# Designs tried in a protein design run: designed miniproteins, single chains, continued (5). Part 69

Each design is a single chain, and the fold is of that chain. pLDDT is the mean over its residues in the fold that is shown.

## One batch from the design tools (miniprotein)

Design m18383
Fold by ESMFold2-Fast:
Structure m18383 (fold): chain A 83 residues (1-83)
Amino acid sequence: LEEEIERGIVEIALASLYSTLDGLDKLPEDTQKAMVPGMFKMVKRAFEMGADKKKIAEVAKKIGSLDKSLEKEMQEIVKKAEE
């Protein structure tokens, strides 16, 4: 039950992030970077739970583009999601 609820929340949050990716490019760079920690936690949890691989890959690509310190980790997630 607890794991099923968490999975549902993660899937919904991932879908919401994916749907707003195009809009993020229109926000100030500092605002986009402020969202990175939240997106990073979500994409890592979604990946661990085996959520939608297409959405994981697109969100991970966005995180890597905004934070170079996370770029390698995000590239590894994208590669594993697309395998």
Scores: mean pLDDT 78

Design m18384
Fold by ESMFold2-Fast:
Structure m18384 (fold): chain A 64 residues (1-64)
Amino acid sequence: STLLEGLRNLLAKSSEYSPTLLAGLAVQELEDSGHPELAARFREMVAAGVPPAEAIRALIEELS
């Protein structure tokens, strides 16, 4: 799916971004792909202390 490709691309480039920027890009990808529920869950994971790259990985694993 286009969403999975977008998330995998962000994860592959995660070292190029600050954690804050990576989180913002992930939220934008989820919302722009029509998944505001996944964007909310991603925000909850990050707020709970999960690093943005690990939160992206967890969503990829769930969606695969």
Scores: mean pLDDT 86

Design m18385
Fold by ESMFold2-Fast:
Structure m18385 (fold): chain A 120 residues (1-120)
Amino acid sequence: STKDLKEFAEATIEYAEELLKSEDEGERLAGYFQLAVGYLALGKYEEAIEYMDKVIESPIANNLVKGLAYYVKGLAYEKLGKYEEAIESYKKAIELLEKEPEYADKELIEEARKKIEELK
């Protein structure tokens, strides 16, 4: 339900804010990722993109984490009606996720490919 989604988003943001207080760089990276997911769930798409950019810019983020961050940016750009930016984000997600074939979700890669074709 809409209420359950809001409660989930609020709990996710609260948890993310605690992670951002950490002295551990990996916990802060997880905090930025969780903030973006929480804002996406609340329909705050510009804020979701901002925090995913912090994930992408992190020197400790691996190809899997960056690929997932680009996928979430694609979803947010779609919701904003920014289809060219959404397509570019999905293409970057596929590129990065395909570099980690043992860990990357093949269904997520195929979903990103479908999104690119649908938004052309």
Scores: mean pLDDT 89

Design m18386
Fold by ESMFold2-Fast:
Order: structure tokens, then C-alpha cells, then sequence
Structure m18386 (fold): chain A 100 residues (1-100)
């Protein structure tokens, strides 16, 4: 079982990810071209990396359990996949087209 401090860090991490995802989806909904969507996605991925790195640093300071580390990795990967999927779905493009 996670400590109260680890649970607080995880809850804060989840809140930051949900806020980032909401802001991303609002920007994506306003996008009119694939090029604009790619720029929005690039900015989203950079912010996601910063949020994850900051959370991982706090986890290290807490000598956090492997359970917390794995859950944070899972959540960040899930949000990344959802963002990629949203761009592909909106513009009807493949993953290969998105990363080209």
C-alpha cells in the first residue's frame, strides 16, 4: 500500500495530467490544419515530459515505491496515447503521417 505522501503525489500528478489533457483537447478542437495540430501535439508532449520529470523527482525525494513509479509511468503513457489518438481521429491520419 502506498504511503499518504505517495498517494498525495499521485493525486496531484493525476490532476496535472487531466488539466494538461483538457487544455490540449480545447486547442486541438480549434485547430484547422494537420500542421497546426502537430504543433499543438509537440507542445503538449513537451509539457507532459516536464510534468512527469517533476513528479519523478519528487518520487525520488520520497524514496517512493515501485508501485507509485509504475502507476505514474502508466498514467503518462495513457495520456500520451489519448493525445496521439485524438489528433489521428480528428484529421483521419495514420500514426506514420502524424510522426512524419
Amino acid sequence: MMTPEEQKLLDEFKEELEKLKKEFLERLNAATSVEEAKQILDEFLKELKKIKEKAMEKARELNASQELIEEMNRLSSEVEFEALSAVMKKFNISFEELVS
Scores: mean pLDDT 86

Design m18387
Fold by ESMFold2-Fast:
Structure m18387 (fold): chain A 75 residues (1-75)
Amino acid sequence: SEEEEIRKLADEYIEKLKETVKSLPKEEAIKLLEKLIEQGKKDLETAKKQGDEVSAEILERMIKALEEELEKLKA
């Protein structure tokens, strides 16, 4: 289904973001993650306002993954 294809693309995008973050110096990686998390939270509010449950689910998963990467860098 289109929904499964979108979820697969989102998962691939998250993995590529993790690769990019790991290639950066720690301070730059932290700044990038904080910026992406902030933008993701804004996009999530918009998706929820529009009743787009699929986009909201994907954005919540992406934000969680990015927050976990940020915690690993700060530990």
Scores: mean pLDDT 82

Design m18388
Fold by ESMFold2-Fast:
Structure m18388 (fold): chain A 76 residues (1-76)
Amino acid sequence: NGFAEFIKELVYLLSGKELSDEAATRLAKLLQEKLRTQPVLSEEEKEEIIKESGVEEELYEAVRKVIDQLERLSSD
């Protein structure tokens, strides 16, 4: 819950648009699962996560920036 809400807030701050609750929840779950097992995600994996989460095309760039930031925070 808190992580999905945090992602929604970051996307809104970057894009001025609100990410749906469904997309934010899916994105949070997929991202947490991947970042726990992989410190670095490929560009293809990032795109797949965004697509699977049901993110709107207009939000792809903002969501990509959020993923990049979270990846840096999880890497050593």
Scores: mean pLDDT 78

Design m18389
Fold by ESMFold2-Fast:
Structure m18389 (fold): chain A 61 residues (1-61)
Amino acid sequence: MKEKFERYKKLALEYGLDEQSAEDFAQGAVEHGLSEEEVKKALETARRQAALGRETARAIG
């Protein structure tokens, strides 16, 4: 379990998540027993949501 947590945390960081967000994501992924492929798919979704959030925030001010 610990090894999967560390690997998923590293993947989340590589996808541009903050350390705290990466830890939360990795913990959830381990709890749900996600595979590496599922983790990568979830990270892509999270990364796109973060990009959209920044665009929305800048548009509003």
Scores: mean pLDDT 72

Design m18390
Fold by ESMFold2-Fast:
Structure m18390 (fold): chain A 67 residues (1-67)
Amino acid sequence: MREARLIAEKGGMSLETAREALRRMQKEFGLGPSSAAMALLIGMQKYNWQVRTAEEAVEVVKKVLED
């Protein structure tokens, strides 16, 4: 998926972690892949949060959606 590669490259995480994060964000929040990827990247930049796991990615997106 193009979005998983974008998250891996710009987010500084493995492609495996990016794919798992994307799947979990889509399942938990009902977001499309592009929306999930953008929410994660925006949250990482806004909160200065270096995501290393899919669990951290979900927490970042949850925080973005609560703002």
Scores: mean pLDDT 81

Design m18391
Fold by ESMFold2-Fast:
Structure m18391 (fold): chain A 65 residues (1-65)
Amino acid sequence: MGKTVGTSEASEEGALKAGRLGADAAGLKDSKGAVGDTWEEAGKKAKELTKKNPDAAAGGGAPAP
């Protein structure tokens, strides 16, 4: 219903996902074995990456017009 509410949001979400996936992929490459055994390990690694890079969580801090 209605028209697109935020095409810009798709761009922002894409950037956030790309950044998160990039960081996650890097982490997974290092601990791919642990991921296969315990998914919780993957979660901890992702959390550690996010903590170390809080900037990635915000991406760019969308400014209001």
Scores: mean pLDDT 52

Design m18392
Fold by ESMFold2-Fast:
Structure m18392 (fold): chain A 64 residues (1-64)
Amino acid sequence: MSREELLEEAELAEEQGRRAEAEGDLKKAYSSFLLASWYYRAAGEEEKAAEMEKRAQALKDKIA
């Protein structure tokens, strides 16, 4: 994947995570934010990756 393709996938995963969280699907939100974290890191966006990972971890702690 190019950096542009990785960023596109990261943004899609982040949007899916936000949508799932708004709908109360915490498990789907967790998986989506984790996926976004992986794509942002692969694209070299370390701060965005850390933000997504933090969001995913908070959700995991909530759903047990």
Scores: mean pLDDT 83

Design m18393
Fold by ESMFold2-Fast:
Structure m18393 (fold): chain A 66 residues (1-66)
Amino acid sequence: KKEEVLKEQAEVIKERLLKAPKTKESEEILKLIEKGEYEEAIELYRKVIGMPEERIKAWEKKLNEL
């Protein structure tokens, strides 16, 4: 089922984020996983963690503004 596949993918993401430095976005993804909103968590992870280095730097600068 879709929910099972999404949950499995979310668990992999959770393990990766727990081993990585914590950021506001990584914490938000972890909260979505805890709430069972796996599809939204995976989408956010893909947009943030899958970025080239230049985009990651821009994202981190935006976090510092907040």
Scores: mean pLDDT 68

Design m18394
Fold by ESMFold2-Fast:
Structure m18394 (fold): chain A 82 residues (1-82)
Amino acid sequence: MEKLVEQAKEKKKQMEQLFQQGIDAVKAGDMEKAGQYLQQAIKEGDQGMKLADEAGDMELAGEIADSLMRGLGDFRKTLGDN
């Protein structure tokens, strides 16, 4: 159980870092890299939610889902601003 929770937290951290890298890529005009980072961020978030669910940590699963939605919103806003 503890191992799954730690893995879920690591996936959340990786997702957040990838969203930031995607946003930075949009600002740099690198749409190919931005798309790659976005896809990887979504994948890490999905894996993190699955790990949290398997651990029975619904609060953590919800936190990861909320972070994923915020990251998607920030990415979309950055695309509209650039």
Scores: mean pLDDT 87

Design m18395
Fold by ESMFold2-Fast:
Structure m18395 (fold): chain A 69 residues (1-69)
Amino acid sequence: APSAAAVARAGAIGDRYLPYIKEANKKMDEIAATTTDPAEQWSKIDEFNREIAAKVQAELAAEQARLAA
């Protein structure tokens, strides 16, 4: 079983990323409704995932800079 500390950290990370996860799921549904070609659906999902990853990385970098100051 996961340790209580690991579960707590995972929860904190999850809460931090939950808005992005919800947005990703909604976007996947929109793409699936709009695009019938699986390859094109994947391409659009991949592009959106890259955008979310970039936003998350920017937020993490900003927090690290703030903590270092």
Scores: mean pLDDT 70

Design m18396
Fold by ESMFold2-Fast:
Order: structure tokens, then sequence, then C-alpha cells
Structure m18396 (fold): chain A 73 residues (1-73)
């Protein structure tokens, strides 16, 4: 579970670097869902950082994701 969430975070970072914001948001959301199920606050904080960077790029779906992750922490 934790390794899978970390893999999604790495996939999200790669997609973000490639400008694939949609894939990046989906990967961050998957990592957050897994971290929430396991109570892994470290992965949730990493997901929050990536979601915040995506929201700063103007991707509206990432703004909602930021709010969800902040509320879960």
Amino acid sequence: MKEEAERYLKDAEKAFENGDLETAVKAVQRAFELAKESGDKEIMKRALELATNLAEKGYKDAEELVKQIEKAL
C-alpha cells in the first residue's frame, strides 16, 4: 500500500514535469486515497505539495484536491 502510493507520487511528478497536468492530478488523487486509507500523513503532505503546485498552474481540479487533502490532515 505505502509503496503503491509512493509510486503514484513519482508518476505524478513525472507527468507534472512533462506538462501532463490531467495525468498528474489523477496520480496525486490515487496517492492521496491510498494514504488516507493507511493514515500515512507523510504521503498526504507530499500529495498536498504536488496538488498545490498543480493548482498554481491554474488546473481547477487540483484546487479541490488541495482542499480535500488539507481537511484530511
Scores: mean pLDDT 81

Design m18397
Fold by ESMFold2-Fast:
Structure m18397 (fold): chain A 117 residues (1-117)
Amino acid sequence: MEELLKLISEFLDRLVEAVRAIEAGDREAAAGHLAAAHNLLQEMADLTTDPAARARLLAAADAVGDTLAGLLAGELSPAEAVERIAAIAEQLEEIAKLLGLKLSEEDRKKLEEILAR
């Protein structure tokens, strides 16, 4: 449980930095943060024993991968990429609730920053 909370914190940091990079017009930095976020979701899936939570983590990883691919291909505007990242953050909040994990106040603030758009 503590290891999953640490990975969730690191994942939210990566989404915050991805949004900031997109807003700054730094597509390469945004791509790097999204790639790191994808890897963190895979690691969370490997650590969870709940099959429903694992399936949702893998679906969130696919959504990050699709967002990354669309951003790099120029198929997503900056605003569309930020909206997709916000939806992914909402999915993670639902997964945390499913696992009975209570996000820290710091992680809640990161989530609020991502959802502010």
Scores: mean pLDDT 87

Design m18398
Fold by ESMFold2-Fast:
Structure m18398 (fold): chain A 65 residues (1-65)
Amino acid sequence: PRPPDSTAPRGSLEELAEEALLANNLDYEKAKALLDQFATSLQLPEAERARLRAALERLYAERNA
């Protein structure tokens, strides 16, 4: 069951990634682990997990440069 318009808003994923980064003092590895654990706990589909990681990487890059 994959709804055609189930794409989460970019803002939601970016907010989640930003919160993970902030909660871990901008530690990318810890933030990534936290998001992975969160995605597994919620049993998120692979596509959403990939998007979450992409958002995390974008935010981390923005913070560094």
Scores: mean pLDDT 70

Design m18399
Fold by ESMFold2-Fast:
Formats: C-alpha cells, structure tokens, sequence
Structure m18399 (fold): chain A 84 residues (1-84)
C-alpha cells in the first residue's frame, strides 16, 4: 500500500541520513533526517504511481537517480542554512 511505502521511506531516510552524515563528517541533526525523509516520501509516491501505470524498469531507474540527486542537493542546502 502507499502507507507501507511511506513507512519504508521514513525508515530508509533515518538510516540514509545517518550513513551520509557520517561519511561527510557532518553532525546527525533532525534537519538532515527530515530533508532526506521529505525527498524519499515524495519519490515513494511517484513509485506508487509508476506501479499503477505498469511503467517499464527504465522509469524506476531514472526516478531513483533523480531522488539521489535531490537528496544530495537538499543536504547541501540544509548545511548552508545550519551554518548561517
């Protein structure tokens, strides 16, 4: 269900934020976790729609690449805000 996808996105976001902040030497803060969660929840909804449409595998790959790019850019913006 969509609710299950959103729950999975939230769990994934916490884990991903922890790993990425550790790798980048950044403090793990609620702001980084929330930004990763926001992007993953957005893309979970898009994955759900693609499944309903019977989209080809290439569309899921394109979507995952866009999600990763948005996460990285979002974390850069959060870092900038926290340093201001």
Amino acid sequence: SLEDLLKAARETAEEMARVLTKELGLPLTPEFVEEVRRVLEKYAKEVYKLRQQGAPTSKYQELSEKAYKEIVEGMKEVKKELEA
Scores: mean pLDDT 81

Design m18400
Fold by ESMFold2-Fast:
Structure m18400 (fold): chain A 96 residues (1-96)
Amino acid sequence: DAAEEGRKTTAESAKGGAEAGKTEKVKKAAEEGAKITEELAKKAKGGKGAAEAGEEGARKTGELASKAAEGKKGAEGATATSISAIGGAAHARILA
């Protein structure tokens, strides 16, 4: 049945995405964010314009958020676009 095949394919895709892409990208984005925040803190302590450091921080945070969103979007796109995955969740609620 298409619903069972969809669940199996979605579970395998979710495992691959979470292990290879989604989880790694989320951890990488967090680590990059910490490094960027530390660099900006050092520049701010250097007395070189808190306003400039704040603006640069906002831009880099936006880039990291975009990278993290790409990882989540890939996994959600694979599951959310699949009617069988959405149908499976709704069916579980009806049968509860």
Scores: mean pLDDT 52

Design m18401
Fold by ESMFold2-Fast:
Structure m18401 (fold): chain A 94 residues (1-94)
Amino acid sequence: SSLLEEMEKLLEEVKKLYEEALEALKTMDRDSAIKKLKEILGRMTKLLVEAYELVNEAIKKKVPKEELEKMLEILREMERIYQEMVEMYKKLLE
């Protein structure tokens, strides 16, 4: 599969983790939810590192500008979801 297809797969994984975090907040006690969100944030961080590596690979391989722009758009969406998760985690730690 293309680097763009790999990026799309990473975004779907990040979205699934986000849904898992929302479910944890609805169903778990505070201490369990804190532990679960910390675990999910760690997993999201690994996916973001993989996404940065794919973007760097695309730049090195000089993929078409349109494809690179789509990959960067996916990366920004992943970063947006991660930041929402960080804010949710901070609120739990109040």
Scores: mean pLDDT 90

Design m18402
Fold by ESMFold2-Fast:
Structure m18402 (fold): chain A 74 residues (1-74)
Amino acid sequence: SMATARELALAWADWALSQLPADASEEERERYREAMLATIRELLRGRGLSDAEVEELLAEVDRYIRERIAEMAA
């Protein structure tokens, strides 16, 4: 389901962010975010989501990741 896919994507994002180096530069954080989104896109496609569902959920996850990175930088 979309709800299960969302939970899985957010849980993976939280884990991946926990692996981000504390001393990472803004450029390094941005490249890491892009790599995370690429991995999550593959994960969601693997779960049988449509392209439209994948892009909708990726937009949501991207906002979540950006907020978490901003909090870590503050």
Scores: mean pLDDT 85

Design m18403
Fold by ESMFold2-Fast:
Structure m18403 (fold): chain A 75 residues (1-75)
Amino acid sequence: SAEVIREAYRRAIEEAKDPVAKRILELSLEGLELLAAGQEPPPELVAELEELAREHPEAVREAEELAKKAMEELL
């Protein structure tokens, strides 16, 4: 459910130690909330996420691992 995904991302944001991983999670949550509301994420949000992912692959890995862990704990 959308509520479970939002809670998982909030927990991941709180646990993130890399500030870039935290920013990736924050932007991902914002994009997911927009999609859940039937709105398209703005191109600027997508562009920032793509740039952060390209420049900081380790931060992407931390963000993905934290989000996955939080989701597994809530399901």
Scores: mean pLDDT 85

Design m18404
Fold by ESMFold2-Fast:
Structure m18404 (fold): chain A 91 residues (1-91)
Amino acid sequence: MSMEEIDAAIAAHSAEVEALKERAKKLMKELDEALSKIKDKKLRQEYVARAVGLVLRMLGAILDGDIAAAREAVEELEKLVKEAKEEAEKE
C-alpha cells in the first residue's frame, strides 16, 4: 500500500472524511473543556488516552476505506465526551 493509493481512496470519500475529521476535532475540544473541570489528574490522563485511541481508530478506518468503522469510532468518541462531562459535573 502506497500513500498515493491511500490518497486516491480518501478522495473517493473526501466529503465524508472531512466531516468525520471536523466532528472529531470538535469532540476533542469539548473533551478538553470537560477535563479542565476534573480534579483527578489520573482520571484526566485515562480520558485523554481513550480519546487518542479512538481518533487513531478513526484514522486507521479511513486509511482502510471503511467509513462505517470510522463513523463508529467517532460515535464512541461522542460517548466518551459525554462520560467526561458527567464526571466534570460531579465536582
Scores: mean pLDDT 81

Design m18405
Fold by ESMFold2-Fast:
Structure m18405 (fold): chain A 71 residues (1-71)
Amino acid sequence: MFSTPQSSKKDSQKIAQVMMGGSSDGLIQRAQNSKKNGDNTMAAGSLIAAAQQDPSYKLTVKKGTITLTKK
């Protein structure tokens, strides 16, 4: 499980589109690295991309917080 605040829904979705095509593990690692650097938009986009390309992951959004959970 990994959670990050979402700063911009549209920007995060646009980032997700350009980041799709890598491994889901690589996208999760990028999200963790981006969150450590304070880049919540990049972190959120990476989690969205991981969930969209790998159906074993579930994405939950609550009050601007995105959580990625493996099924």
Scores: mean pLDDT 70

Design m18406
Fold by ESMFold2-Fast:
Structure m18406 (fold): chain A 74 residues (1-74)
Amino acid sequence: MEAEQRLREARAELERARSPEETGEATERYIGAFWEADPERFRERLERAIEDLRQAGQEDHIPDVERHLEALAR
């Protein structure tokens, strides 16, 4: 319940963000809250995103997604 509430609050904060600084902070909170609410599915989603980037030939973006996966493993 609390994890779901935190995820909803983080999502709302991200949607309210208006500046680059606010967006960055809200994004970090959203990522953390998503990991806490459903770590297995969040990890699967990031792994799928990496595969999609490889299939699309957009490998330059893979390191950013991998950084999030590594953070979740710690």
Scores: mean pLDDT 67

Design m18407
Fold by ESMFold2-Fast:
Structure m18407 (fold): chain A 117 residues (1-117)
Amino acid sequence: MGKRILEAVRRMERDPELREIADEVAERVERAVRELLLPDMSEEDAELAARLIGQTAFVSVAVAAAVSAEEGIRFGERQVRDIARDLVERGLVSPETAERVEQRAIEIITEGVRKAA
């Protein structure tokens, strides 16, 4: 799995138009997730968590372009859910906040993947 993800990202880095789409999607996810996390988390922690989920969105667009829209979305859903679950298990966010983060991040990723495909 890791080698194919790195190949997808490298391919995207050689495509300025695709990279622009991936950067836009990542930035949208980071902003939306940060706003949802702020009621539960410090500004610093919310920014770090939002950036991590934004990076997941960036990679999801790369995977979508290299493999398929379905695989890009599946990767994004899996990673966002794993991050959100970890935040709940560590007591950093409520389950309700985690669910909103998952729904909003996956929505933006799905829209971004549609642009890349």
Scores: mean pLDDT 86

Design m18408
Fold by ESMFold2-Fast:
Structure m18408 (fold): chain A 70 residues (1-70)
Amino acid sequence: DHPEPVRELPNGIRLVSTVDEGRPGDPTLRVTIRAYRDGELLSERTVDLPSGPDLPQQLERALAEFEASL
């Protein structure tokens, strides 16, 4: 499976999130966020996020925090 960009930054950095599928019924999703520039991996962070209605907000916060660390 090919990860798709979830956010492109003005400086040419692309943020890609990959959800690691856990066991069926796992209440937590493991998300790996990677920063790429010109096809090269600059940085990587893995976070555990709760599955459910808050997932989009938690993912957005994780992306914003990761972007701020670059």
Scores: mean pLDDT 73

Design m18409
Fold by ESMFold2-Fast:
Structure m18409 (fold): chain A 77 residues (1-77)
Amino acid sequence: MDQREKIEKAIEVLRKEFPEAKFTLSFENGLYVVDVELPGGKLKIYFDKKGNFQGFSGGGDKEKIVKIVLELKRLTE
């Protein structure tokens, strides 16, 4: 299965858990980038070409950010 499809399926789960958040998947400079827009902040989550979690950047509600990052990482493992 394509790594992009795996990440898109994980995003579908997160859209149900966090309906207030907007998720956009792009491919930039050899990385998959998940842009997350929240009412109180913005987050970018990075995966390599193999779909391995690389890290994240952004700010806002720390509790929601941590939950989104950990859940997306878990769903893509």
Scores: mean pLDDT 81

Design m18410
Fold by ESMFold2-Fast:
Structure m18410 (fold): chain A 91 residues (1-91)
Amino acid sequence: MLEEIREKAEEARKLLEELKDKDPLNAELALESLEEILEQIEAGELDLPLARANAATVLVQSERMAEKDKRAEKIVELAEEILKLLDEMAA
C-alpha cells in the first residue's frame, strides 16, 4: 500500500516538474503537497488525515492545470488513485 502511494506520488512529482513552466503557481502548490506525502512515507509515519488533505490539494491544483494543458490529466488520475489508496488504508 505505502509503496504504491510512493510510486504514484513520485510519478506525479515528475510530471508536475515537467509542466511547472506552463503553470508555476498551481504546479508549485501541488509539488509542496506531494513532498509532504513523500516525507511522511520516508519517515515511516503516515498521518492519514494530513496525507489525504495534501492529496486533495494535488487533485484540485492538477485539475486547474489540466484546463491549460491536457498532459496534466495524468496527474489528476494519479491524485485520484492516491486518494483511493489512502481511503482504503483509513477503512
Scores: mean pLDDT 85

Design m18411
Fold by ESMFold2-Fast:
Structure m18411 (fold): chain A 70 residues (1-70)
Amino acid sequence: GPPRTVEGEVVRSTEDESLVRAAEPLGPPGSPVFVTVDGRTYGGVVTSPTEVRVSGPLPVGAKVTVTQLP
């Protein structure tokens, strides 16, 4: 089927990593996802059913889209 896309928000950011919270449940922990913010796409990993870790800093409070491959 088509890739699953859900809305999210950057809730925490450090110089090393950012945490994104998804509005809807994602796949299991360890699943790869793409996070799109301000037209730029970053690789991320699901860390809980509603949370994604992205390497590097993202703006806290930014709206994002999370795309999970099947």
Scores: mean pLDDT 83

Design m18412
Fold by ESMFold2-Fast:
Structure m18412 (fold): chain A 56 residues (1-56)
Amino acid sequence: EGEELAKRGDGVGAGELFAREFGVDRDAATAVAGMGSKEGDGEGARKGVETLARNG
């Protein structure tokens, strides 16, 4: 789901879903997912938010 939103360019929607999935801050998740969305990389967006969860 979040990967699909990021692939479509919806970094906010993807970040919000990943924030819930990984238990991270929504604003941080949307910033990271937004970067992946600009590149059309749904997997990169997910991995970015997952990295936030592991490090914070």
Scores: mean pLDDT 75

Design m18413
Fold by ESMFold2-Fast:
Structure m18413 (fold): chain A 86 residues (1-86)
Amino acid sequence: MMEELEARYREVAERAAELYREAERLGVGERLEEEVARLEEELKAEIEKAKATLPPEEQELAIRKLLLEGAERILETAERLVEEAR
């Protein structure tokens, strides 16, 4: 489970890096940074909720899943902005 989440996170991060370069090239890099900052604040709130709600033995896995979901949401936002700017 954790190993699979780590591998998936790595794949998402590589894809996001490509989209960030494309967003900068298309002139929407600043807009992407603003949207990402908002998503990062939402992710922080979800992680804090997990820490308050879940027993310690479940927190690590839950936080890793939230980090992956957050990265995927950032990737979706980057893809949307890049497609709109093409």
Scores: mean pLDDT 79

Design m18414
Fold by ESMFold2-Fast:
Structure m18414 (fold): chain A 87 residues (1-87)
Amino acid sequence: MNMPKTKEEQILVAEILAHELKNAKTEEEWEKVIAAVRRWMEAQNVPEDLKAEVLALLREAKASKDEAEKKALIDRALQMVKDYIES
């Protein structure tokens, strides 16, 4: 897909994906959202280094036993993507 959405629309999609990750109740739901995150970042031409760091934060979030830490890691990944879109 070669037509990027507006910056506002790109941010909205990223926020929706972050919200879906926070609300994922099963490993299957989590992995489905992660697959969507990967496809979306690829479609938006997110740099490989940034994609790797975002996915690393999300893996750490999945492994976290603290719900507050999990949400903070997801929000950090979201902020990195938003900073890229806003730049």
Scores: mean pLDDT 81

Design m18415
Fold by ESMFold2-Fast:
Structure m18415 (fold): chain A 94 residues (1-94)
Amino acid sequence: MPLPLVPELTPRQRELLIEILELIAKGLEALINGDEELFKEVLKKEEEIVKNRDDPDILVAVGHALRLLQEIAAKSPSLEAIREAVERRIEELR
């Protein structure tokens, strides 16, 4: 099995990745519960982080979070399964 990308991150990048994944998990929880407004706010927050940050650690963390979410979403049969998979990845990163 190939090594996960996570071990190549700096401690700061890993912590930022955890924070971003927790934000994604919260957004998924809001979507599962039908809280469309909270979900939209989470998405806008993510876009503003990417748009307004020139910090390479933040950009790396966001890039990894988006890639992980895309991979999880492609393999997951439901939003609940996606949320559970994101939470498992957070635990693996800790």
Scores: mean pLDDT 74

Design m18416
Fold by ESMFold2-Fast:
Structure m18416 (fold): chain A 84 residues (1-84)
Amino acid sequence: SPLEAAEAIKKGDIEKADRYGAQLVLDGHLELAQAFGKLIKALKEGNYEEAAKYADRASELLRQLGHTEAAELFDEIAKELKAK
């Protein structure tokens, strides 16, 4: 779920978060999957500026899909990444 993916990122469980990207592809959410994949790649590379950009993008796309609570968590993740 997008909530579990956000919680995994906040806990530093990047492996668990990465599995959510595969689920998004299977569910046909290709634009969100692309944004999420770029977020995970940036996190693995320690590129917090790029990670924040794609966390913001994931939040926008989740909000469009009606996942408001998950979108708010990704907004929080983006804010935390910008503070690094």
Scores: mean pLDDT 83

Design m18417
Fold by ESMFold2-Fast:
Structure m18417 (fold): chain A 95 residues (1-95)
Amino acid sequence: SMEEIERLIEEIREIRRRARREGFTLVALVADQVIEEAERLIRQGRYDLAYRFLKEAIKLIREMMKAEREGDIPKEIGLALRIIGLIEDVRLEVE
């Protein structure tokens, strides 16, 4: 579980690095927020929640990268808002 969480964070860091290189500012900013939230959940010992959150977030971030490359800016913004909603949901989740 922890090794899988670390791998997901590393994959998102790699996406963030590529997004920065390609000038995909919104993707990079959203990826950064996802990493910060995941690290917060790990610090709180909420490993199962961190894993579920990262699995969903990485799918949405990958779709954002695709939307950006295809020039589908409305879809990219919609996906960013979905990720923000996901962050809000995990912040409000009771153990």
Scores: mean pLDDT 88

